# Designs tried in a protein design run: designed miniproteins, single chains. Part 113

Each design is a single chain, and the fold is of that chain. pLDDT is the mean over its residues in the fold that is shown.

## One batch from the design tools (miniprotein)

Design m3918
Fold by ESMFold2-Fast:
Structure m3918 (fold): chain A 79 residues (1-79)
Amino acid sequence: EERERFLRATAEELKERFPKSYKIMKEIGEILREIGDALEQAFADLKAGADPASVDEQLRKVAEENTERLRKIKEEEEK
């Protein structure tokens, strides 16, 4: 919680000083969090005896989806 409060205060300062960069970094951070969640789920599935090839296919789909999200962020930035 102390770490979260520190990060929140730092984010507030960055948003004030660099609002456009902060917005982009926040959106990228959301993508990174989703990738992290997918990796954690993949690990849990493997521990439960899931087929590694099926887990790889799911992770590939998550990677493609988030790559498209990054492209959309860049396109929106260029408008």
Scores: mean pLDDT 76

Design m3919
Fold by ESMFold2-Fast:
Structure m3919 (fold): chain A 80 residues (1-80)
Amino acid sequence: MLSDAQVQQLVQQVNQHIQQAFDYADQGDIDTAWQHLDQAVQYLQQLQRHVRQNPSYRPTVIRLDTDIGVAQIYIAVKKL
């Protein structure tokens, strides 16, 4: 089970990688944008495993999953 501080660290990592994915996509570096999105997914999967032990983080996981989905669409439309 993760501590609250560890959960907050993982949330920050997911958000930072999502932001990097948007930034690199805007710069035309699509491959690097996808790499950052893949990292965001890996950190989110760690959070999802802990939601079963602490359901109070479920809304946060849903929000991050939605943000990743938006980023996936955004990068896909940039990748010609």
Scores: mean pLDDT 84

Design m3920
Fold by ESMFold2-Fast:
Structure m3920 (fold): chain A 72 residues (1-72)
Amino acid sequence: VAEAIETVRLYAEALLEKVRENEEEGIPVEEAEAFIERQLAEAEEAIASDPALAQQVVEERERVLAQIEAYR
């Protein structure tokens, strides 16, 4: 469970780094957002029985989406 959140976070960070590196040539912001939303939703579903872990996923989702929005 915690491993799933960690995997999503690392993947999101890799996407954000690629967006930064390429700027206009990077992954389109909308596509990055859609992918991260899907991954975080799957993680939330997997940990629905643990409120503390669910809260961590929500916080991570908000953090990552805010960073992606900042690249616009």
Scores: mean pLDDT 62

Design m3921
Fold by ESMFold2-Fast:
Structure m3921 (fold): chain A 65 residues (1-65)
Amino acid sequence: MEVPKEIEEAGEYAYRLAGEVAARERDPERAFALVMRELRRKFPHAVEYLEPRLRAYVRALAGAP
């Protein structure tokens, strides 16, 4: 369960961005795509680790349980 500092930093950035995007983008799939595009641009090496986590997070923001 080792999380490199860069992955943790990328996660913090991505979760914050997901919240901002979800607030302005009402379509969860589009919100997720926008977040992933930005994450890939800023932290390409973190994409594989954060993608499933971000997907769940964006879905929770858009479609709260």
Scores: mean pLDDT 75

Design m3922
Fold by ESMFold2-Fast:
Structure m3922 (fold): chain A 57 residues (1-57)
Amino acid sequence: MLSREERLKLMQEAAREAEKMAEEGESEDKINEYLEKRAREMGWPDPSSLVYLRRKK
């Protein structure tokens, strides 16, 4: 990964959408799948870790 900080910014954008899904009452599994898919598209190796941290605003 060249710029983990830039990737973090992309993750924050995805996390905002995930937050909206959580407000809508979506399951944690669905939110995690969404974030993992986005992270995979970016080539992020640890999407699960970032998703976990994102839960704590």
Scores: mean pLDDT 65

Design m3923
Fold by ESMFold2-Fast:
Structure m3923 (fold): chain A 87 residues (1-87)
Amino acid sequence: SKEELKKKIDELSPEVKRALYKLLTHPNPFANPKKIAEEEGVTYEELVEAVKKLDLFRELENPIYFRFNIVDPEKVDFVIEYLKEKL
């Protein structure tokens, strides 16, 4: 549900929220997610765990590298808008 999704996002640190927002809104879908994480002061592992917790991408070996394989575009759009309101 949207309510449960909001709660999961609210549990993320401000740094993870910023890294996730940058990842999801980056104009280059092949932008290096490790670099995005480092720029916001979070580990790559924390960013990957956030993506998995929110279930935003297909179950690939590393879903964070394959943003073009978004499972639910409406869910991703909702997460982007909610993150934007919280940043």
Scores: mean pLDDT 76

Design m3924
Fold by ESMFold2-Fast:
Structure m3924 (fold): chain A 64 residues (1-64)
Amino acid sequence: MVTLRVKVPEEARDEVTKILVKYHIEHNAKVEKVGDEILVTVPEEVADELIAELEALGAEVEKL
């Protein structure tokens, strides 16, 4: 498992939420809201795919 710190642009909030729900359902991702940021814990094998999808929407992603 790896934890990602995600900062979501307001314009992409709904699309990012859909992606995070998908990863929660399909890969048991843990999603926590911390202030204006989101912490997402995912399996290592899907982390790079999630990062790519989030960055494509303009989100800033930091691998913790």
Scores: mean pLDDT 83

Design m3925
Fold by ESMFold2-Fast:
Structure m3925 (fold): chain A 64 residues (1-64)
Amino acid sequence: DRQTVELVVTLPQPPSSPQQAQQQAQQGIDDLLRQLEAAGVRVTAVGPLEVQGNVATATVTLES
């Protein structure tokens, strides 16, 4: 079945720039996606990455 979920990652520290915020957020989301794949879940789509302070979010589509 196909399902859409929102991934939320808390960054370890405030980024020093908007570019650094995007890089840290991408790394956090990538780590979470890797954990899902290790659990046997297929990630078929990754939506836009959003960063608010120390919190990064992305909507992803999963198939199990």
Scores: mean pLDDT 76

Design m3926
Fold by ESMFold2-Fast:
Structure m3926 (fold): chain A 82 residues (1-82)
Amino acid sequence: EEEEKLKKELMDKQFEIGVLEIERALVPGMTEEELKRRLKEAGIDATGKSKEELRAMYLSVTDERIAQLEKEIKEIEEKLKK
């Protein structure tokens, strides 16, 4: 059933946004090592960056991910309204 599949995708994406919002709130408390690890996992070169630059980069990446998920959620919501 297409509707059940879309509802599951919607819930999964909403959950991921929730996790990312929590991670974003924790950024001020993250160590330089944690920030470098997370950026490396995202495929971003963190070499030679200060802790403040690493925080800004990670927040930017997190904000972009949230924006992408919000766009996908809106597309799913529009399909569910049909």
Scores: mean pLDDT 81

Design m3927
Fold by ESMFold2-Fast:
Structure m3927 (fold): chain A 92 residues (1-92)
Amino acid sequence: SPIVHAQMLLVAMETEIWLLEKQKKELSEEDIENLERMADAIRPYLSPDIAKKLDDLIADIKAGKLSVKQALDRFQVIRDEFVKEVKEQEAA
């Protein structure tokens, strides 16, 4: 399922940032490029509102505006909103 694949990629992105926060490391250029590629892969399966939040998050990360913890917190909100939308669609 494309939706299941998108959910798995969001969890993978969150886990990568979570590991960096736990280790007190910063996002490398390679980490940012990997997150951008994963975001591009999942964008077609997201609602416009969630896609915008993800794009804004990636842009803020690339601009150096966020700590790893702030990026993690924002990813968790996006992931929770996506899971909620999927559950609402399954309930129909």
Scores: mean pLDDT 80

Design m3928
Fold by ESMFold2-Fast:
Structure m3928 (fold): chain A 81 residues (1-81)
Amino acid sequence: MSPLAQKAIELLKEIRDRTLKAIDEAMKKSKDPKVQKNLEEGKKDIVERSEQALAEIKELDAAGRTDTIEYWVKFYEEMLK
């Protein structure tokens, strides 16, 4: 795997982990079972979406689509600001 693809995956995992941590903190503050269920479903969606994005980055790397990966790196870096 290229260094650029590795960087994209690292940034995506950081975004995922920060989002999951924020959801966990929200769950601790709410005592509403419906809110907690919706947050658990949200965590599952975030995990599934991240897995799909990881697979796409690997496919783009294998295809030599460095232009697209570089765009995603910039996008993820902006999200982490």
Scores: mean pLDDT 84

Design m3929
Fold by ESMFold2-Fast:
Structure m3929 (fold): chain A 86 residues (1-86)
Amino acid sequence: MELLKELEELTKQGQAAIDTVKNSTDQADIDAAEQTIQQIIQQLQDLRQRALAGGGLSVAQLSEQKIKELQQQLAEAKAARAKKAA
């Protein structure tokens, strides 16, 4: 139960940071949000390892899925910004 709550909190924080990368006009805010997303991905990787060690396969699978989703969303947000700069 605790790991699932931690997963939900990290997912919420990651989504807020992705929204900042997409919508902010301040480069410093965008850079800070990208750093936050990388930190959250690392925390999700740590959560996945803890879940695997405890036999929590469902939480481990959800953590892996959320890592991939955040990585994809960040890449898409950065690509969209690059197109706007051209």
Scores: mean pLDDT 82

Design m3930
Fold by ESMFold2-Fast:
Structure m3930 (fold): chain A 98 residues (1-98)
Amino acid sequence: DPKAIEQKRQELQQRLGKLLLELAAKLAELAKDDSEVSQAISQKLSQLIKALLEGPSKALEALKSLRDFLKEKGIMTPEIEKILKELEEVLKELEKLS
């Protein structure tokens, strides 16, 4: 059913947008008072946004890069990990609809 697929795509895109705003807000809190970490996070977030324009598969690669960076720097929080997992789930569902 093309209408059901379109509705699910729109719902996933709305959820994606909300999760991205939550991620950006939490990352800004983490980068508070550290200009080098803030710059690196901004670059990783820009890469994720660019990858989202290229498609869900590229976005999943960029999301993994961001997750790995946060873990390597020891700045990953349970709240951010939850948002990243939810973003991964949404992107995997969008990939199946592509």
Scores: mean pLDDT 84

Design m3931
Fold by ESMFold2-Fast:
Structure m3931 (fold): chain A 67 residues (1-67)
Amino acid sequence: PLSPEELARRLAEAVKTSLENLGYKDIADEAAKETYRRSLEAARTGGPEAAQLAAVKVLNDAIKKAE
């Protein structure tokens, strides 16, 4: 099983890659850091599913702000 830290790191990488692929390279690093923070907190309290939901929310919020 992944540690909360390792899961949060992988989710942050996924959000960064998704934003870069969508052309949002300028916000990708900041969104990745926010994803790591929120997913780590969520993983510690609600497990892997909560961490994934937190990452999806950060990704969606980042895209909305860029539009």
Scores: mean pLDDT 85

Design m3932
Fold by ESMFold2-Fast:
Structure m3932 (fold): chain A 78 residues (1-78)
Amino acid sequence: AQAALDAAMAALKAAGPMPISEVMAAAGATGRALEAQGYTVTVEVRNLGDGRVEVTITATGPDGSTATATVVVDVVPD
């Protein structure tokens, strides 16, 4: 779980500034992909109101192990 979260967060950061809707879609897709692998996933996307969005993804494995990653992404106006 941790490696998958780290890769997803790195991808969001590497993509550079993007619309908030695109950030939400990417975070949701990551959550669904992890759920398909048997993880329990919580995805939280917060608009910080200053051209930034905070993304937090928490994944819990079937064995109870938990991985959490958070990133703040710069967003562009639509």
Scores: mean pLDDT 75

Design m3933
Fold by ESMFold2-Fast:
Structure m3933 (fold): chain A 99 residues (1-99)
Amino acid sequence: MIAEEVRKEALEAGLSEELAEAAGRGAELGANSTLEEIKKLIEEAAENMDLDEAVAFVGGLIYGALKAGRLTEEEAKELNEYFLKLLEPKVQELRKKRE
């Protein structure tokens, strides 16, 4: 359902099949998760996934939760800001490896 819609939109936007699958899986989990579970999934994605996969997965997660009424728009914004802060170390490490 929502996973298939998000996967299709990601593919049409030019993401790889693997990233589209990550976004779709995130959306399905987000639609069925509480705010606390979503925060834990964001933390796990930021720690254990490659940057591109984490972005696709968490984007789907927040979108699915919003569509299912699991999050308010304010909570979704706060979770996006939290996720970006968690990604800072990975972004800095990529910059250090290239310079």
Scores: mean pLDDT 80

Design m3934
Fold by ESMFold2-Fast:
Structure m3934 (fold): chain A 63 residues (1-63)
Amino acid sequence: RRATADRIVAAAVALYRASERPVVTAREIAEAAGVSQRTVNRFLSSRYRDVLLRAIIDEQEAA
């Protein structure tokens, strides 16, 4: 899970930073991380969902 989690987090942050849009979807994260969308959804449905998403959003919001 650590390796997959790291790829998902890195992909989400990178997409958000590189994208012109202020929104990152599970589909985009899956493609960038090289995993299936169901894997991203499974990860996001875990207890990590709130922590991970808040960390990503707060990091971007904080500048």
Scores: mean pLDDT 63

Design m3935
Fold by ESMFold2-Fast:
Structure m3935 (fold): chain A 80 residues (1-80)
Amino acid sequence: AQALIDEAVALALEAKRLAEKAEPLVEKVRAGKASEEEIKELEELRKRLAELQRRLAELLAQLDEAEREEAVARIEEALA
């Protein structure tokens, strides 16, 4: 249980880090100022975010109700 909860927290923190890295690239693309390299970097970040979201969902599905509540609480604490 604890190992799965720790993994869920780690995945959530990684997803936050990638989302924060993607934010300035999204703004540049929206403004029409992104280079071809920056567009490719954004696409790679989006793929990695989708994979992390999938893994987090699969991991949370393996937890019982109480373990899932603990995982969510720890994720919220870690993201604060």
Scores: mean pLDDT 83

Design m3936
Fold by ESMFold2-Fast:
Structure m3936 (fold): chain A 81 residues (1-81)
Amino acid sequence: MKELAEELKERLRELRARVAADPSSRAAALEEFQEFVRRNREGLKELIREEAKKEGIELTDEEIEEMVRLIEEEMVARLLA
């Protein structure tokens, strides 16, 4: 789980660096990122659940699903910026 968080951070950093060096790669980078999130969705939900529990917060499955959606939207926006 922690490894997935580190992999996600590293992946975003690599994709952002690629887009910064060559803006024409943005569409391909976005597609790679969306595919990564799609394949690791269940792992991301578990990561959110664990992090919330560390802060003393208990989230419902619906709240976790919504947080994954918001995180995806925020990361896509950052990648496109």
Scores: mean pLDDT 74

Design m3937
Fold by ESMFold2-Fast:
Structure m3937 (fold): chain A 64 residues (1-64)
Amino acid sequence: VSQEEFDREVAVGLALISAAVAKLMKNKEEAIEFLKRQADRFEAAGYPEAAEILKNEIKKIEKE
C-alpha cells in the first residue's frame, strides 16, 4: 500500500467520523456549518473524495 493510498483512506475515514459527529449534534445549522468547514479543509488539502462524502451528508441533513 502506497503512502498516498493510505493518506486518502485516512481522509475518507476522518470524513465518515465527522459525519457521525454531526449526527450527534442537536443544532442542525451547527452540524451543517461544521461539515462545510471540514469539507472545505479536505478539498483544500487535495482529498476531494473525503470532501464529497461530507457534501453528501450536508445535502441529507438539509432535506430533513
Scores: mean pLDDT 80

Design m3938
Fold by ESMFold2-Fast:
Structure m3938 (fold): chain A 71 residues (1-71)
Amino acid sequence: GKVTVEVELKNAPKEILEKAEKIKAEFEKNAPPNTYLKYYEEFDEEGKSIKAKFEGEVDGQKVSKEGPRAE
């Protein structure tokens, strides 16, 4: 089945970019068929998360979350 993961990290520190790349690769390797995920996160000049959202489908089930911080 088709697996698609899109990640956009605006102004992310290098450490967060490296960690996100590893997580993305592991998720794509182990994801169920027919998985689509789009993730966006924005950081300020101090590396603090100011906006995050994701949307997609996992095994045909729609998932989404939006907020200024993921708690």
Scores: mean pLDDT 73

Design m3939
Fold by ESMFold2-Fast:
Structure m3939 (fold): chain A 63 residues (1-63)
Amino acid sequence: SALPLELLKEIVKELAKLKKVSKEVTEKILNAIENKDIETLRELLEKYFSKEVADAIVKALEA
């Protein structure tokens, strides 16, 4: 993958901060990225951000 996992996690942390997502939810999203739990990751990203953000981040993680 062209995008390092660490950079993807950093992007998600910054987006969560901008959107005022709670620390508890942010940690769940980061754990889903770390564990490649695509189902949980997609559900959380769609709920707290958008379907477009979920699709983009999942695609980056699966690359």
Scores: mean pLDDT 83

Design m3940
Fold by ESMFold2-Fast:
Structure m3940 (fold): chain A 59 residues (1-59)
Amino acid sequence: MKEKVEKLAKEFLEKGGRFEDLPLMLQAVIPAAASIPEMTPEERLKKLEELFGVDLKKL
């Protein structure tokens, strides 16, 4: 699951897409997993980097 999400999101970002422009289904899966209670924004960003395979912070 994560690997497929990572590949799809990476392809989208490589085409010049922004995270907020990602298909809602990908946003729903990723934020749902990252919205675990007591998770800091920094920890959520790390999880997104893992799923996307890119440095979102450097964008």
Scores: mean pLDDT 55

Design m3941
Fold by ESMFold2-Fast:
Structure m3941 (fold): chain A 71 residues (1-71)
Amino acid sequence: DAADALNGAGAAASAAGDEEAVKLVSEAGRHFRQGDYAGAIEALERALEAAKSELAKREIRRALDAVRQAA
């Protein structure tokens, strides 16, 4: 589920202390709730590039794949 994956990515980024990734995942969640899947994908791609922890990168990749499947 893309919504569950987005929540997981946000939690992982927060737990890792990746502030920039947290903000970008939050932005992706906002786009997703508005039905803007393209905007959500772009924000998640930026979050993946900004993420510094392997945990955050893994969960962001999972969210990116889930949103792409929902689109």
Scores: mean pLDDT 84

Design m3942
Fold by ESMFold2-Fast:
Structure m3942 (fold): chain A 67 residues (1-67)
Amino acid sequence: DPALKAAAEKIAAKGNKVTAEELREIAEEVIRQFKLPYSVEEMSKLLYTRITHDPARYGLTAPLVIE
């Protein structure tokens, strides 16, 4: 999923540690970039669920930490 990979790259740029607010900002940016039919809340939940389940699949070198 290119949108999830793009989000994971943005998370990795922050050192794999993001606040809930930063995750929301990443979700908004990815929705805009890929013109996705999701709300920011829906996309934030999708990113959290998918990236925390399999961070290595999306190119993260360390576990995702949500503050």
Scores: mean pLDDT 74

Design m3943
Fold by ESMFold2-Fast:
Structure m3943 (fold): chain A 61 residues (1-61)
Amino acid sequence: MKKVLVVAGDNPEKVEKARKLAEEEGYDEIIELKGASPEEARAFAAELEAQGYEVTLANAS
């Protein structure tokens, strides 16, 4: 099962910290959602979970 980090927001410092954390914790993929609302980010994460991914959602706003 693939581990995916979904990062919602456009704050570059928070996005960079999330990327480093994901690399350290062995995430398979990082997906950045620029300009996504929290609701849109949650819907996207739920879709990935339905496909069999292990999803973590991080706020970078």
Scores: mean pLDDT 79

Design m3944
Fold by ESMFold2-Fast:
Structure m3944 (fold): chain A 90 residues (1-90)
Amino acid sequence: MEEEIRRLAKELGISQEDLDALLARVGGEGTKRILEILKEMQELLKQLPAAKPEEQKKILIEIARLLLEVYRILGLPSSEADVEANIAKL
């Protein structure tokens, strides 16, 4: 697990200090899940410039959903209603 986490963090450009802070806060499983989500968000962001407006909106909604999952893992307050309201203003 630790080796997998360190490899993902390196691919994402996350510093060892930031990685250690995540591990201390959410543990190995939580950290791995956050890094996997960040990688998925990066791949979605790469698709945005080539996507049509309808597809861009879908990609942004998916990114917002993934960000909410990160918030849950971190134990931060999240509101799906607030996120949906902000997306509706786009």
Scores: mean pLDDT 75

Design m3945
Fold by ESMFold2-Fast:
Structure m3945 (fold): chain A 110 residues (1-110)
Amino acid sequence: RLAEAIRRAVEEGRWVVDPEAYREIKANSDSLEDFRELVLKRIREAAEKAGVEITAVHFLEIDGEPVVAVFVRDKETNRRGVVVLAEKLTPEQRAAIDQAFATLEALDAR
């Protein structure tokens, strides 16, 4: 599932939201530390399966909710994509993520 979201992100050259992966990870986490550790484990496994490189992982908090932005690059085509792990995005949360991506894209461009 997460590997499919990663593959779509790099093939389309855009960002993709995966609320199911977010929900599964959150349900299996007892703390914010467990959540972060499980996110890193799941994205590492999914990236390996999808044949992509993880270039950056940003743990964000938008309106009190954890949001994870995973920047990836296809090892063969060199195309970039971003996977966002978030439960359900309101229009305001989507706008905040779009603004965060402008900042993260500038950071990842280094």
Scores: mean pLDDT 72

Design m3946
Fold by ESMFold2-Fast:
Structure m3946 (fold): chain A 87 residues (1-87)
Amino acid sequence: SSEQEAVKLAVFAGMHIIAAETNIALAEKSKDLERARKLLEEARKLAEYALELAEKYKEMTGDDKLVKKAEEVKERIERLEKKLEAE
């Protein structure tokens, strides 16, 4: 059903957002620049997929909260990537 599909999209988007945030936190704590970059590359892939799922959820429900959260996570990754490039 459309309700079950929307719930699955929200759950999977949320899980990927949490996974991206976890990789960001690990990258921020890493003293190894190469390891931090790899963690941010993984976080970016997770956040991009979360955004794709969140956009589908928005199309079904009109709720943009997950889209906004995924976009915020992507912006945080971009800021950290730029800081690592400056080192």
Scores: mean pLDDT 89

Design m3947
Fold by ESMFold2-Fast:
Parts: C-alpha cells; sequence; structure tokens
Structure m3947 (fold): chain A 120 residues (1-120)
C-alpha cells in the first residue's frame, strides 16, 4: 500500500540521518565540544520531527496515532538525555551518547514493528 511505502521511506531516511548525525556527535564528543554535540543532536531531532510530520500527513488516522505515540516517547527520552548532557562532566558524555544512540535505535525498531503489522 502507499502507507507501507511512506513508512518504509520514513524508516530509511531516519536510519540515514542517524548514521550521519551519530558520527558527527561522536566526533564532537571526542573533541570535548559539548556545545557542538548538543547542537548536532538538536538538528537531528528537528530533521526527524520534519520527516515524521510530513509522513503523518500521508497516513490514515489510526496509523498516524501509532507513529505519533512512538515519536512522542522517543522525543521525551532524547530530551531527557540532552538535559543530562548539558549538566554532565566530559567523562559522562560517552555514556550519554550511547544512551542517545540506544533511544534512536529503539525508535527505528518501533517504526519497523508498525510497518510489519501494516503489511499483514
Amino acid sequence: SSEVEELEKLIKEIEKLAKEYTAKMREAVKKKDKEKAIKIALEFIEKVDELVAETMKKLSEELRKKVAEEYLEFKLKVEDILEKMRKASDEEWPKLLKEFEKEVKEFIKKLKEILEEEKK
């Protein structure tokens, strides 16, 4: 269906952004550039927000609700991590970056579960 195609496109674009932005964040963390790492994370979240919003316009109300619920959970978790990052010592940053990456992977996994259910 067209909705299956749109969800598949969303997942692929988020995976592409995740690879690009996590690489940039890792570089900033290695350089101990906290401000740059936070800026990169915020830009990633803004781009994901735009992709999710655009995709949701093309989905049924029921499917839109499922995507919105998973996105809201993801957004709340990554915003909590970013607040911890702002207060963290340089030594804590690699752990927080891994937590950020884990939440991104979990969101992608949840979207893939929605996609597989829609294919049935």
Scores: mean pLDDT 88

Design m3948
Fold by ESMFold2-Fast:
Structure m3948 (fold): chain A 100 residues (1-100)
Amino acid sequence: SAKEAVEEILRLIRETEAQLRASTSTEEMLAILRELNERILKIIEENPELTADQALEIENEYVAAVLRLASTQDPAARARLHEELDEFLKRVEERIKELE
């Protein structure tokens, strides 16, 4: 169900944030974040009944988690995390448009 899909994605974001905080390099953080991104996009594609409000809830939780992580990093790592965030949000918006 759409509700179960949202709950799964929100759990994945929270669990991944803990893994990202334990990471020792920017490359490791980006690899973990990219894996999370692909998992979220797959769940969205497999659940076409997801509403715009539910998609916004997912986006808000993801943005908050990435911004919290970025705030603890050096400027170069922070810039790379922001670039990954921007690209992911674009991909989410494109997928949601295809589902409506």
Scores: mean pLDDT 84

Design m3949
Fold by ESMFold2-Fast:
Parts: structure tokens; C-alpha cells; sequence
Structure m3949 (fold): chain A 81 residues (1-81)
């Protein structure tokens, strides 16, 4: 799913900016896998984890961007199912 790939790239870039390279790679992979499976619940939970990691690092703007992009990706995937 192109929407999931785009979201995964955003999440990985935001987490990498904060030095969370391993977490960024892991969560990006989970987003792609969930999007390809149509598992919107797993995708929403993964986005929540990414946003919470950014908030813990003090990146509230990055967390909001990830939550917004995640909501948009979930809606796009639901329309394609």
C-alpha cells in the first residue's frame, strides 16, 4: 500500500531525527506490514507508539504530524478495502 509506505517513511524520518534509529526501522516495517495486510488496528497502534516516542523526546510537533498522517493513511486504506 502506497499510503503505508509514505507513512512508514515519515515515521522513520521523524524518529531518526531524534536518534531513534532502531525504533524507526522497527515501527516503519510494522506500518508497511499492517498496511499490506489491511490491519488498520495494528497500524493505528504502531502510529500511537511512534507518536509517544516523539513526545517522550520532546518533539510534540513531530508527534502531531505522525498522528495526523497516520489518521489519513488509515482512512485511505479503509477506502481501498
Amino acid sequence: MLAAERLAGLVQRQLNKRGLYDEGEELAKKIIDAGNAGDTKELEETVKKAAELLEKEGDFEGAEEVRRAGKEAVEEIKKEL
Scores: mean pLDDT 85

Design m3950
Fold by ESMFold2-Fast:
Structure m3950 (fold): chain A 54 residues (1-54)
Amino acid sequence: MPSVQELQQELQEAHQKYVDATKNGDYRTAAIYGFRALALETEIALLEKQAAKA
């Protein structure tokens, strides 16, 4: 189970790659990292809820 801190770092990387891909016209890669960022935000939200309730 990844930590919130680990997921936040992964999220920053996904955002960076998304922006870079968009600027390079790699819309396919941008879409991939865009969805990855959403998935990471969902994981962070779930872990934060568990931490707050525990």
Scores: mean pLDDT 80

Design m3951
Fold by ESMFold2-Fast:
Structure m3951 (fold): chain A 101 residues (1-101)
Amino acid sequence: MEELEKLIEAVKNNNIKEIGKLLDKARENNDVIIESVARIVIEAMKRKIDKEKIIEALEEVKKLYEESPNDLKKWKELLIKIAKELGLSEELINLIEGLLG
């Protein structure tokens, strides 16, 4: 939860460096959900630059975290849906599928 709030704040402040740090910490902690979210945000910022759409996606992520934090199947479905709706790469979608099993 705290990591998601930090991601939302970093997007609002255009702080790509902070998002990169959050990705590194997620990898170190084997937090595959936060790793997947951070990777989506980084690629979305590189491709879309539409902060409002990225923030809307992060609010959906936050809602699922509050409702079903341990439901990896729902996480996989939501994150793949977000990546597709934002027009992100098939390489990223495949990576998320691999991370979430």
Scores: mean pLDDT 82

Design m3952
Fold by ESMFold2-Fast:
Structure m3952 (fold): chain A 77 residues (1-77)
Amino acid sequence: MEKPLEEEEDPATVMIRSALETGRALGPEAYEAAKEIYELFKKNNNKITVEQAGEILGAMVRGDFEKALEIAKKAAK
């Protein structure tokens, strides 16, 4: 878990941003869920696993916003 190359463009962060953009594209209900996920991610102060971030993005793309939120809450510990 020690990485000298940690930046804003971390793959997990990019995927969470993509989930927010996906929410915007899908409509206001999706966007509200995506904002909640994004706020939860920022509040945690921990890096989420790329696999978990990918699952969140996948759920958002599928329109399963409740599943995306559940994964985000689990990642929050």
Scores: mean pLDDT 72

Design m3953
Fold by ESMFold2-Fast:
Structure m3953 (fold): chain A 99 residues (1-99)
Amino acid sequence: SHMEEERERQIATVKRLIEESIRTQNIPYSKDENGNLLISGKTAARFFSGWTGLSEEEALKLMGIKPDEKVSVDEFAQWFVDYAPELAREYARLAEENE
């Protein structure tokens, strides 16, 4: 569906931006057995806090994760798009304008 295609596009854009931030800002990460990028809950909360204006503590509660828990970048991007769709849309637009 058009709405599902748009959601997938936004998730892909947010995921790319997270991966680029990991690369450019030397953010700690690991990989699972399938090669998916994993970040700490603390790192995910910092990204979400910066994008939404929520505190890191509120971000952790909203995502249902602990600071030392490992979170896949894919799952994190989905959470961001689902809980902050307007901010995700703006983030995607800014990325498109700079590329």
Scores: mean pLDDT 79

